# Designed miniproteins, single chains, continued (4): the designs that were tried, part 97

Each design is a single chain, and the fold is of that chain. pLDDT is the mean over its residues in the fold that is shown.

## One batch from the design tools (miniprotein)

Design m15376
Fold by ESMFold2-Fast:
Structure m15376 (fold): chain A 72 residues (1-72)
Amino acid sequence: MKVPKELRKERQKTIIEGLKERFGDEETANELIKAIDNDDKQKVEEILNRILDSVPEEQKEAFKKIKEIILD
């Protein structure tokens, strides 16, 4: 695959910055960015599940799609 990992990580971080603004959980967003930088997929999934648990029901579907993009 020719898409650089660095470019993928930058896109993931941009999405997370948007989530940070929307959900107000800056600490969790920063923790997620660090996990992505460290390629710690297990920790990324754990953090995303914590965010999903705190998201309103009407936003859970949209967040699940974001989770899939980040974990890809």
Scores: mean pLDDT 71

Design m15377
Fold by ESMFold2-Fast:
Structure m15377 (fold): chain A 76 residues (1-76)
Amino acid sequence: STREELLNAARYIRQLADLLAASLPELSAKLRAKADEIEAAVAAGDLEKAKALVEETSAFLVANRDKIAAAVREAA
């Protein structure tokens, strides 16, 4: 279901935030905030808002992909 897919997206965003917490704390905090917003929108039944938040978060991750990739390489 769309609800289940959106909650899974929030879960993966939160897991990525946890992975980045030590190396990119500000970016990690933003990802946690987005995961919280997606979960809140789903709980409110606003699936369109939740989908828009997932799309916004995806665009943010693409914009920061080089920074994230560097942090992940240094953590390995």
Scores: mean pLDDT 86

Design m15378
Fold by ESMFold2-Fast:
Structure m15378 (fold): chain A 84 residues (1-84)
Amino acid sequence: SLVEEIRKEIEKIKKEIENDPENEEVLVRADKRLTRLHNLALNNPSIPQEIIDEILELQIEIGVRMLELAVKRTVEERERRRAL
């Protein structure tokens, strides 16, 4: 079923993030894949709201993690420049 295909893809995305949680490239690819799944779910009335919510929650988590990584890089760059 389409629901099972979407859930399987979500689980693959989660596994890829868990294997490399601080890799910005992995997070960017995951967000793009989730955006495609979200659009697919919105266009299919048979998809439960629970699946749509799960996709959105994962996208928010990725966004927060990407922001945390960006802040960390900025702080490390500032400290490196002061140490030079």
Scores: mean pLDDT 84

Design m15379
Fold by ESMFold2-Fast:
Structure m15379 (fold): chain A 90 residues (1-90)
Amino acid sequence: MTGVLTLRVTTKPGQVERGEQALRDGAKEASKVADSVTLDLTRLGEDTVLGIVTITAKDEKSLNQGKNAIIETVRSDPSVERVDSSLSGL
């Protein structure tokens, strides 16, 4: 099954590049439990990054594990102040 996870990441001032790296690290963690993971990054401002992650997994449990791996990895980064996320199925 496939889901699209949209993440809006707000970083501490001047740390947008670390927020982008946290999203890349999160996608890498999700790839350990998913069949495929793609990540598109867009800077929305000096302290805000939009990540669109497409996750393909064998079942809903694996999809949710991938989603949670990304969110937890991003939230665990000390540069990150806030993460707003939504998941849509395909």
Scores: mean pLDDT 86

Design m15380
Fold by ESMFold2-Fast:
Parts: C-alpha cells; sequence; structure tokens
Structure m15380 (fold): chain A 70 residues (1-70)
C-alpha cells in the first residue's frame, strides 16, 4: 500500500510524502501539482522527489516531469 511505502522512507522525505498523502488522499493530480509547486519554491533534491513520487504511486510521466523541475 501507499502507507507502507511512505513508512519505509527516511526522515524528512517521509514527512513530505505523509503530508501530501494526508492533504490530498488518493487524488494523484492534486498530489502532483502540490509537489511541483513545492519544488519550484523550495530546494528539494532529485532523490527525495523520486522517493516521494514513487511512494505516492504517481504515474511515470508525472514522475519524469517532477524530476525535470529539480
Amino acid sequence: SIEERIAKLPGATRLLAQFLYDSYGDDQERRFHALAQLIRRERISAAAVRAVAEALELPEDQRAALLGLT
């Protein structure tokens, strides 16, 4: 499950994934847009972005787009 994947993430990355999951539930599109906005405003590593996007089960095209913002 998504919850099990989030639980396996390290520290700050887990908190970010948990925040997005709690805020937007199963709405992949809202999770994608929220994470994209955070990347544009804050410095988030490509590794953290990849881990969060994979844990939240974002589709490959959305993951690729997010990594392009890092």
Scores: mean pLDDT 83

Design m15381
Fold by ESMFold2-Fast:
Structure m15381 (fold): chain A 77 residues (1-77)
Amino acid sequence: MTAAESAERVAEVFEELSEEARRGAEPKDIAERLAERLPGEVSPELLEEIARMSPEEAAEKLERWSREARRLAEELR
């Protein structure tokens, strides 16, 4: 997998989980899935921060991270 493909995959996971949070998934469950699907991509401190957020706040943060990861993927091509 190229660096661009890796960044795109990260963006996809953030987008999926942001949608899940908007559908009412608990932020603690979102943080757990982030750790499982993207090991090492999100620091333990940020995972704890997400777990303490409202679902709306978690969704907004993940949507922003998805946008940033997609921008990085474009730059790495």
Scores: mean pLDDT 80

Design m15382
Fold by ESMFold2-Fast:
Structure m15382 (fold): chain A 81 residues (1-81)
Amino acid sequence: SAEAEKLRELLEELRELAEKYLSPAVLGQVNRLLERAEELLRQGRLEEAKELLDKAIMLMLMHSTDEEVKERVRELAREIT
């Protein structure tokens, strides 16, 4: 579905930002949430996947110090609201 494709694209963008800009400790937590969200997306469980993506976004915003990264994460968050 179009919603599933949109959420998959959001997940990939979040993964790239996390790998690039987060510390290893936080990266591990975010990656576990994104892996679970990806599994739920493959199963068609869109609402559950959105909940995990929201948790990943919150962690990234809390632990990001780069204003450009924060703004990009906020932009991506608007896609699932």
Scores: mean pLDDT 84

Design m15383
Fold by ESMFold2-Fast:
Structure m15383 (fold): chain A 103 residues (1-103)
Amino acid sequence: SERRKKLDEIIDEVIKKYNFDKSKTVSDETLLKAFEDLMKKLEEINASAYEALDAVIRFFQRLHDLGIEVSIKTALKIAELFKEKYPEIHPLVVVFAATHRAP
């Protein structure tokens, strides 16, 4: 539960830093930069691949709830960045998380 709280704090920090809650439109460049920052923060706390995947899923759920859409092109770049640090997770799982809104 303490670990989950730390992951939630990281997600909140990234969303706030990039003003996703205040933006009508978000560029692909901003999404990639925010994702790189998220990945760096996850590495700093030595997140496992499954903790990192959970954080990434919840990060994109938060963005989708704010009406932010992620293109397939950007999702593929995001999946490449994730694979470099966490190769045990299939890239398509990350693409799905970035492109699919939770019901």
Scores: mean pLDDT 84

Design m15384
Fold by ESMFold2-Fast:
Parts: structure tokens; C-alpha cells; sequence
Structure m15384 (fold): chain A 66 residues (1-66)
């Protein structure tokens, strides 16, 4: 699941960069996070567990950019 969340974060950022408007960029990022969260819930993860995985993915990407 962690690897899938990391890929969703990376794919969301990639699609956001390619989006022609800021609204479409936000929608693209939100859609990738929503898909990852739904998949996690289907596998038996809680919303809190999925939120923590998304937070850690964001921290890893931020650390790589720093």
C-alpha cells in the first residue's frame, strides 16, 4: 500500500504540472489521492491509516526537493 500511495502522489503531481489550469491541477491531484484512499479502504485500511500514509508520502517528496 505505501508504494501505491507514493506512486499516486508522484502521478498526481505529474498530472498537476501538465494541467492547463490551477483548478484542473487541484482536481488531478485530489483524484489520485481519492483513488489510492478507496483502494486502501477496500483492502481493509482505515481512513486514519490512509491519511498517515499520504502524509508520509508528502514528507518523502518534500525531503527530496529540499
Amino acid sequence: MEEEVDKAYEEGLRRAREAPTPEQARSALANEFLKATKKGIEKGYSLDQMAELLRRAAERVRAELA
Scores: mean pLDDT 74

Design m15385
Fold by ESMFold2-Fast:
Structure m15385 (fold): chain A 100 residues (1-100)
Amino acid sequence: SLEEVKEKNDELILKVTELHEQIQKVIEEAKKKGDEETVKEAKKLEEELMKLYDEYNEKVSELLEKEDYEGALKEIEETKKKVEELEKKVKELEEKVKKK
């Protein structure tokens, strides 16, 4: 249903927003420690997250215009999995920064 799509979309947007904030914290901490390599890696993850979010919005907009709510829910779930993969990479960078 459209209501379910909106609810799941809002959950995904919140998850993307929280991950973006986490990446910004990693960048700030790495800069304070002079860890330029981690700053570059975190910025690449930020670019990947923004690209993923832009591609997601384009695809879901097309599916919603076609009233393909099942396709929209599938796209949300697949994008959520990709965001969770990025979360793992961000966590690895957080641990790397803590060691310095």
Scores: mean pLDDT 87

Design m15386
Fold by ESMFold2-Fast:
Structure m15386 (fold): chain A 95 residues (1-95)
Amino acid sequence: GKMAEEAMRKAGEGGLEAVRGSKTATSGAAAGVSLSGAGASALVGDRAGKSEKGAEEAEIDGRAGAQAARRGGGEEGARKAEEGGRRAAELAKEG
């Protein structure tokens, strides 16, 4: 439902924030934002029900964050943002 879509979008935003943080601090704080956001979003998605559109948005946002991190030199942040968004998207789609 709509809440699952919003949760997936927030997971993508978390990935982008982790990517931005990795430019100044390549530590667990930035990585935690991406992973925690994706994890929390997955739990909300499961409760709210399946959302194919929300899943698609989360995946797109994760990829965008990864591209930004690679340009900024944060490869670890990029990998976590991309993976977090993808995992959140898969869980939202499957419920």
Scores: mean pLDDT 52

Design m15387
Fold by ESMFold2-Fast:
Structure m15387 (fold): chain A 87 residues (1-87)
Amino acid sequence: SMVDEIAEELRRLLEELEAELGVRHPTVVIARVGLAEALRSLEAGDLAGAARNLDVIIEVLSTSDHPVVQRAAERLRELRRRIEELR
C-alpha cells in the first residue's frame, strides 16, 4: 500500500542519517524519536497525526547546514505531501 511505501521510505531516511552522522548524533536522536511517532501514527491510520509529526521533524532538520540533513528534510516534505494526498 502507499502507506507501507511511505513507512519504508521514512525508515530508509533514518538509516541514511544514522550512516552519515552516527547513531548517537543529536540530530539523529531527534529524528529517530520524531520518525517513530510518525510511524506509530501511520500504523494507527492517523494520517493527520503522521503529517503533524513530520512537520515538527522537517522544521528541526531544516535548521541544519549539513547537505545530507537538508536532503532528508526535502525528502520528508515530499513524503508529507504524499500523506496529505491520501486524506
Scores: mean pLDDT 86

Design m15388
Fold by ESMFold2-Fast:
Structure m15388 (fold): chain A 69 residues (1-69)
Amino acid sequence: KYSENLIKAIENEYKKFKDKTPEQLEVLIKAIENAIKRAESLGDTEAVQKLKEILEEVRANLERKRAEA
């Protein structure tokens, strides 16, 4: 329900993250961390798992961008 909208919003940002600056990726990481915390408080384990997967992908992309600098 609520987590469905959060996952969709994060997935939409995820599609754009490959072209984001390191600073924009850091903002996205914070947004995902907040979404995970909210999903945990709602007991939505599916949302938590999906958001953690997206978080790891964003973190990997950020490290790649930083290594290129």
Scores: mean pLDDT 74

Design m15389
Fold by ESMFold2-Fast:
Structure m15389 (fold): chain A 71 residues (1-71)
Amino acid sequence: PALSFAEILEAVRAAAEANADDAELKARLEQAGRVIEGLIAGEPFTEEDVAILQANSALIREAAERYLAAR
């Protein structure tokens, strides 16, 4: 998507808050958010970080699409 990492982080955080009653979904979104936050901060990008983002890629994309639609 055309979003910056900071905007993707905001989208993922908003999705986690919107799904606060779904503990598993919230945990997955929060995990993805932590990886993105580390990337923004210039932290080392590890193989575990790649796996986390890949495993949650559909959730991240859906969050970003909803964020763009809401504007």
Scores: mean pLDDT 81

Design m15390
Fold by ESMFold2-Fast:
Structure m15390 (fold): chain A 73 residues (1-73)
Amino acid sequence: SAEAEALLARMEELVEQMEAALRAGDWERFTALAQQFQEVADSMPADLTPEQLERLRELARRATALQLEAEAR
């Protein structure tokens, strides 16, 4: 759906912003962006296509890797 595509695009933007915040050492911004990412993910419709579901999984993996990197700093 158009809604799912918009939410996936927003999650991609948030992951990029999280990467930038991590590079800048801006932990408060990183935490706020990670919360926004989770809120968008929680809003995702259940009727995703297999392609959309794989994109969601990839974005979730990227966000998790960034969170682990932030914790290891």
Scores: mean pLDDT 87

Design m15391
Fold by ESMFold2-Fast:
Structure m15391 (fold): chain A 79 residues (1-79)
Amino acid sequence: DEAKAEAIRKAIENARKATEEAKSASTALVMAHEARKLAELAKQVDPETAEELIKEAEEVARMAEEKAREIRQQKLDAS
């Protein structure tokens, strides 16, 4: 319903901000997992709203996974 959709949007925005602030690969991966869970929860709302929320959550998940990969790569290159 609408209230659930709003809660998911808020959670996606929070995950995006946490991803941007993440300084460790582990933290970024946690955000990627949370974003994917939010995409699954979004499937429970109306189809039109679900597609938008799933797309936003998947974008955050990709951003978080990419950030984790970059942090890990930098650590390996520095070793």
Scores: mean pLDDT 81

Design m15392
Fold by ESMFold2-Fast:
Structure m15392 (fold): chain A 75 residues (1-75)
Amino acid sequence: SKKEEAVREKAEEVLAKDPEDPELQAEARGIRSVILAPEALKKNRAKMTPEEQENYDYAEKKVEEFLERLLKEKE
C-alpha cells in the first residue's frame, strides 16, 4: 500500500545516511515495525473479546494517524 511504501522509504532514507551506524539501524528498524504490528494483531481480532477489539481498534487508529502524518510529510 502507499502507507507501507512511505514507511519503507522513510526507513531506507534514515539508513542511507550511514548504513553502518547502529543508532540509524535501530531507528530504521523502529520505523519498519509500524507496518508489522497492525497486521499481526489484525489476524487475531476475530478471536478477541469486545473489550480487546475496542483496544485493538484504538491502537490501529493511532497507527493510521501516524502513517497519514508521514504521508503528508512525504507529499
Scores: mean pLDDT 68

Design m15393
Fold by ESMFold2-Fast:
Structure m15393 (fold): chain A 84 residues (1-84)
Amino acid sequence: SSEEALKQAKEAIGEALRALLAGDLEGAVEALERAEEHVSKLDLPKETLDAALQALRQAREAARAGDVDAAIAAIGQAVDHIEA
């Protein structure tokens, strides 16, 4: 269900944030990949869904680069889109 997908997306985002704050960049990337899978299943307008997925991809690339601040900012953008 969309409600289950939203719960799983938020859980994965929480895991990514905890990993980033702990310096676990590999764990953050893995959690962000799970977040993308769950967000893709949300019943949202296409424009909102595409924006959220793009923000999560930016967060994942920032995490891979070790840019924790950019990764957290991009996660914030993704959360704003899915909670709108």
Scores: mean pLDDT 87

Design m15394
Fold by ESMFold2-Fast:
Structure m15394 (fold): chain A 60 residues (1-60)
Amino acid sequence: TNQDKIQQIRDDSRRIIDDMRRQVRTSTPQQRRQITSQTMGRIADLSRQGVDYRRQSGIY
């Protein structure tokens, strides 16, 4: 169901954010910018997929 896909997106987003936080703590300022940019892109893509699943269900 779309609900299962949304839950998976939530779990994936949480893992990505947790991984980013660990990397940022041990990274140089330059690397932090790259990590943050990449993470934001991944989160934005996952968020869009979640919205698409809701729209396909007729609820948005």
Scores: mean pLDDT 76

Design m15395
Fold by ESMFold2-Fast:
Structure m15395 (fold): chain A 76 residues (1-76)
Amino acid sequence: MKEEKYKVLLTFLDYLADKLGLTPEQREELRAFLKEAYEKGIDPDEMVKLIREKLRELGVEIPEALQKELDSFEKP
């Protein structure tokens, strides 16, 4: 379900923030970005792509292992 997937993505975001050493500001920016996407009716699978793009915009390098985890959310 859309809401259930969104909650999982928020939990995963907290995990990513910890693993990548994101600042509180970067973490809140990602949370706000996901919330806005959800409110606009963007599909949860598309939100994973948006997280990846947002991390690139913030200049955060995603390790290959974490990229594989993000890919798992995009797969049916």
Scores: mean pLDDT 72

Design m15396
Fold by ESMFold2-Fast:
Structure m15396 (fold): chain A 77 residues (1-77)
Amino acid sequence: MEARREAAAELLREYTRLGLETDIGRHMGEGMLAISAALDQKEADIASEGLERMQTNKDDPEKVLEAVEEMIERLLA
């Protein structure tokens, strides 16, 4: 279980890095849906909530990054 959470967190970090280099809003949303599908129900709920926060703040890259960091912390907890 821990290894999967660590893998999900690493994917979130990598996807965020790529999103910052490209169209943040669209790529972040699509990638988070894919990551959410790979998680257990509880972890999927965390990813879904984070996706909603990123979508709400898609025009503010700093707030999007903050939302991703919160998701990573919650997944690893």
Scores: mean pLDDT 63

Design m15397
Fold by ESMFold2-Fast:
Structure m15397 (fold): chain A 90 residues (1-90)
Amino acid sequence: MMGKALVDAAEEATRAAAELSPAGAVTALMFAASSLKNAIKEEEVSERLKEVAERAIETARAVHERAPDLVGKAVERLLEAAREAIEKAE
């Protein structure tokens, strides 16, 4: 039950990061990364986890292209968490 809520939280945070200014996106990207890592720890291994992680990668890349100097570390953490989620879902 908790794992599914964490995947939902990661999806909402990823969506927020896409809509916010680059500076505002940092918090949303970090929250998405933490939610994905916690979903993996709760053993929420599902096709939906993989789909949310793939969307997170696309959002992280788009945000990075707009302001790499502001969001670089947050983007790297989200990409790491998303990669771990995809690997765990496979």
Scores: mean pLDDT 77

Design m15398
Fold by ESMFold2-Fast:
Structure m15398 (fold): chain A 81 residues (1-81)
Amino acid sequence: AATISTTSLSSGYKVTITIKSGTAASSLTLSYKLPAAVSKADATALAKNIYAHLKSDSNVTSITVTVSTSGSVTVTIKYAS
């Protein structure tokens, strides 16, 4: 399993995402919303941290990270078939 975390955001929020690595799924989509107090800059920094950690997994063939202005984060991961 791969764990993606940020130590803190400027708003004081901490986010942890645990992803089970493996080849069983052709794709996986994770989505979550940050609290309203979290800025777009904090949401963008979180998305960059998620991308950096997931890209190092040898079973991952592609990663797409989307961050909305409201702090919603969506991560789409594709695994080797």
Scores: mean pLDDT 55

Design m15399
Fold by ESMFold2-Fast:
Structure m15399 (fold): chain A 87 residues (1-87)
Amino acid sequence: MSLEELRERFLELLEEAKPSLSEEEYNKLDTALAVWYSSYLAGDLAGARRALDSLRRLVERNKDRLSPELYERLVEAIEEMERLTAE
């Protein structure tokens, strides 16, 4: 999966999650995704990894607000982003 496909996939999952999240939590997830994307494009792989760590913590913190299926799909998307960033 390409960088753009992973970003778009995660954004789609965030839109599904939006009604279950506070505006503050949604904005934190959206910001962390943007930081990952911009850091990766800049070649800042360390910054990209830190942004992914933030995304993972935010998703885990909101686990009880998400359906089990949506939580699993968000975690899988982060794992795919982690694999791309490790390359």
Scores: mean pLDDT 86

Design m15400
Fold by ESMFold2-Fast:
Structure m15400 (fold): chain A 80 residues (1-80)
Amino acid sequence: MALKEKVLAALEQLEEEIKQAKKDYPEVQDLYDEMLELIRRTKREIEAAKSEEELRAIVRRGGAELAKLAKEVAEKIKAL
């Protein structure tokens, strides 16, 4: 399924970007580690998905959780 491959590739790119950002902001390292674990979990769920409906639901939930963590990172960096 081409959609699954594209989503997995996008998550792998995001993982590398977060690993780089973690080096620049060690003060929020714990939040970046939570984001990386969430991405790894979401990738496993995507690989196990048996339908496009399941895939879309997983991406929606994972995206919402990542957005929440990204907001927490931004607020903590602002407070430094």
Scores: mean pLDDT 83

Design m15401
Fold by ESMFold2-Fast:
Structure m15401 (fold): chain A 70 residues (1-70)
Amino acid sequence: SSANEETVRRFLPVARRLVEADPLITVGQLREAIYEETGVKISTGTASAVHRAAVAEYAERLNAELAALR
């Protein structure tokens, strides 16, 4: 839904920073960290979506950096 997409977009900047600091961060740890920083308890489904997006962006950045070194 649009509301879920808006929620994912809202928390994506925090998730990017957390994944960059700890690429092995779990969905549960990400959800807890978002709550600690924002005071908002997101659903496990939303946390999973945000985690997937942040990890995908991190992987894309690493692949681009590796390509630049070849």
Scores: mean pLDDT 83

Design m15402
Fold by ESMFold2-Fast:
Parts: structure tokens; C-alpha cells; sequence
Structure m15402 (fold): chain A 65 residues (1-65)
């Protein structure tokens, strides 16, 4: 489901730390969009990742969409 894909992406982004590149962010966002995620859901994911202490990873997700 879209919700499961978003939860998995959030967990992966947090576990990776603040180390997600723009290219990796683009791959993640592409997979989420293919799963049916909206731009709004991706923005919320980026906010959650930033609040979890990964601002560079959050930026990669925002720039990827």
C-alpha cells in the first residue's frame, strides 16, 4: 500500500542518517510516486525525516519531487 511504502521510506531515511544523496532521494521519490504517493504525502515524509534529525536527507527528498 501507499501507507506501507511511505512508512518503509521514512524508516530507511532515518536509519541511513543524514546521508541520502539527491540521486538516492530521486529513486526513493520515484518509487513512492509509482506506489501512488502524492506530492503532499512526500512533503509530509520530508518534514518527518527533518524532525527526526536528518535535514540533508529531507532536502534531497524535497528537491527530488
Amino acid sequence: SVEAALEAARAAAIEAGDNITLEQGKEMVDRLKKAGATDEQIDRLAEEVEKAGAPKSARALREAK
Scores: mean pLDDT 83

Design m15403
Fold by ESMFold2-Fast:
Structure m15403 (fold): chain A 86 residues (1-86)
Amino acid sequence: MMYTYQSTMDTSGYSTQQQQDIGNQMQQNLNTMPGTSNIQTHYNTTSQTIHITFQSSNMQSGQQSTQTMQQTAQQNNMTSSTQQMT
């Protein structure tokens, strides 16, 4: 069974380039996490948010990936909100 997660980050006040840089950093960090797969990044220009969806093969890997995203958001002076969709 796969666990699906969705992370949302508020990028209000960030430039388009900064939003893309943050999204790319998140995707790269998630790609290094064991058990994480099917990473998709979507930029919502209307709400000025970044949505990242990923799957994990187990709960522990999902929690680790969620923590990694939160840390990456903090490095960029922002907060991420992650929900388990399963």
Scores: mean pLDDT 78

Design m15404
Fold by ESMFold2-Fast:
Structure m15404 (fold): chain A 93 residues (1-93)
Amino acid sequence: SKKEEEYKKLLEEAREYGERYGREEGKKVREELEKENRTLSAKERLELADKVAEKVKEEIKEKYKDLPEEVREKLANIAGAAARAAFLAELLE
């Protein structure tokens, strides 16, 4: 149906947004670590990745505030997961 196609497009757009956000944030953190001659522990990397995911979830929920709560949560979760994965990929040496 047209509504199912529109929903799939929203999921794809949310995922792509999360991936771009996570990559860009990961690059910034990596550049800051290189300038400071610092390394992160595995725990610190995961904690930062979780914070990036939460921020992306909040931004998606605000962007789609006019959509039903269930739809907003699904979009936020896919974007957050994508951002977390992309962020970690940039930080893994």
Scores: mean pLDDT 87

Design m15405
Fold by ESMFold2-Fast:
Structure m15405 (fold): chain A 98 residues (1-98)
Amino acid sequence: MSPYEEALEEVLRAVEEALAELRALEAAGRLTREAFAALLQRLVSRLYDILSKYDLSDEQIEEIRRRAVARIREALDPARAAAAEAAIDGLAEQYKAE
């Protein structure tokens, strides 16, 4: 299996695990903005860790990120998807400060 295919498989697996946890919280009536933001922050950190293990081109990394984001948006309602983007943007700005 190519490094790209391995990275994509690990990323999509991490996304599905995060979506399952978000769905469980929503079903229990416990999906607050803070809980959602915390889960997204952990997911983004996990995705960076996964991608850092592989020697991938910038184009391959961007394609993997695009597929992960598309899956998240497809699985979440529009309001949650908008909150997800805001949380990801906030995390990216904090990461740049390190």
Scores: mean pLDDT 73

Design m15406
Fold by ESMFold2-Fast:
Structure m15406 (fold): chain A 83 residues (1-83)
Amino acid sequence: MKVIKKTFEINEENLLEKLREADKFVEPYIKDLSPEERSRAAAKLVAGHILAVGLLLDPSVKEATVTIEFPGVKVEVTFIKKE
């Protein structure tokens, strides 16, 4: 299976911009999905947004990764704190 990985560096100032960039990165893999598969992908994207916010709120957390499986492709999005 093909694996696609992307890392986004986030802080409080760029959080919304980087969440939009992450959604846009995943968009090409979502557009050809069934409605049921799109709903599952959307739920995982929302979970990724929650994890990114949690990363900024918890000083003990350095990174957060969300994995979304599509037919034939696995997409991994990692958020890390920008220094």
Scores: mean pLDDT 79

Design m15407
Fold by ESMFold2-Fast:
Structure m15407 (fold): chain A 80 residues (1-80)
Amino acid sequence: MEEKRKLVLKTLELLLELLRERGELTPELEEAIEEVREALENNEPLEVINEKWKRLAELLAREVSDETLQELDERILELG
């Protein structure tokens, strides 16, 4: 669980950096990323984390370009 939590937190950090670099970071996306990060750091129930993650996933699908999501996938693979 701890290793998975660490990986997800690193993924969120990479996502935030990538969105900022590409000028695609909206206030709604930043808020959704921070909500997931805080839930993970505070060890909130899995149900709460999943609901916040679902919101983030919906925003990513709606507001972020396919090119940016592809770049994120590549950066995640580089994490090993």
Scores: mean pLDDT 78

Design m15408
Fold by ESMFold2-Fast:
Structure m15408 (fold): chain A 97 residues (1-97)
Amino acid sequence: MKLMVVVTLVTPAEDAQKAKEFMEELLKQIEEEARRAGGTVLGSSLSVETLRDGNVKVTGQLIVEFPSQEQKDAFKERVKELVKGGAELTFIEIDED
């Protein structure tokens, strides 16, 4: 059972470096929660994109494999509690095909 976690933060260009550092730390915390839930981290990525309005979009992605639905659901709830301050969180189930 594979799950993609996507976290997005939009910030002014002058705060881009701090936003990137914040996202790197957040991804490390999410990865630790994945391991605590019995998941295996398959991959992670971080991208920084300059938007047409001059703001910067920082996107973190993590792909995790879980042995059970219960462990996946427990992980989702913990990550929701971590990602409450100013960042957008999306879960994508990539093994439903």
Scores: mean pLDDT 82

Design m15409
Fold by ESMFold2-Fast:
Structure m15409 (fold): chain A 58 residues (1-58)
Amino acid sequence: PSLLAMQQALDAAGLTPLAVEDLGGGRFRVTAERDGVRVEVLVEARNGQATILSIEPL
């Protein structure tokens, strides 16, 4: 998976990554901040592209 594609997807969503966990299989759990609130983001990276699957408040 491309870290750059993941960073671009997070930035486009207004998310500032604080921690990244590699779950394997091209999936990542990201702890991020948006508008002063912490959220958990599930990201899938495939074929040089990253897709945000879910955003859940912490």
Scores: mean pLDDT 80

Design m15410
Fold by ESMFold2-Fast:
Structure m15410 (fold): chain A 81 residues (1-81)
Amino acid sequence: MEEEERKKEEIKRLEEELRDLVTILPIASTDEKVYNKVIDRIAEILVKLGYTEDEARKLLSESTTPEQLKKIIEKIRQLKE
């Protein structure tokens, strides 16, 4: 179905946005307010990928490093296979 292909494109874009946010986390960590905003945005994207707000927050609290967040993003992609 055409809607399924659009869904794939949306997931791809969300994944790219997540990766971009994760790569700036070390720089953002120099400013607590900026870091919090980045984390909040990542949580919003996770919710769009199928997680609840609570689950997205828990994932972010457990993964404090950019490398851990990258691994979580990859797992999220597999979840919807």
Scores: mean pLDDT 69

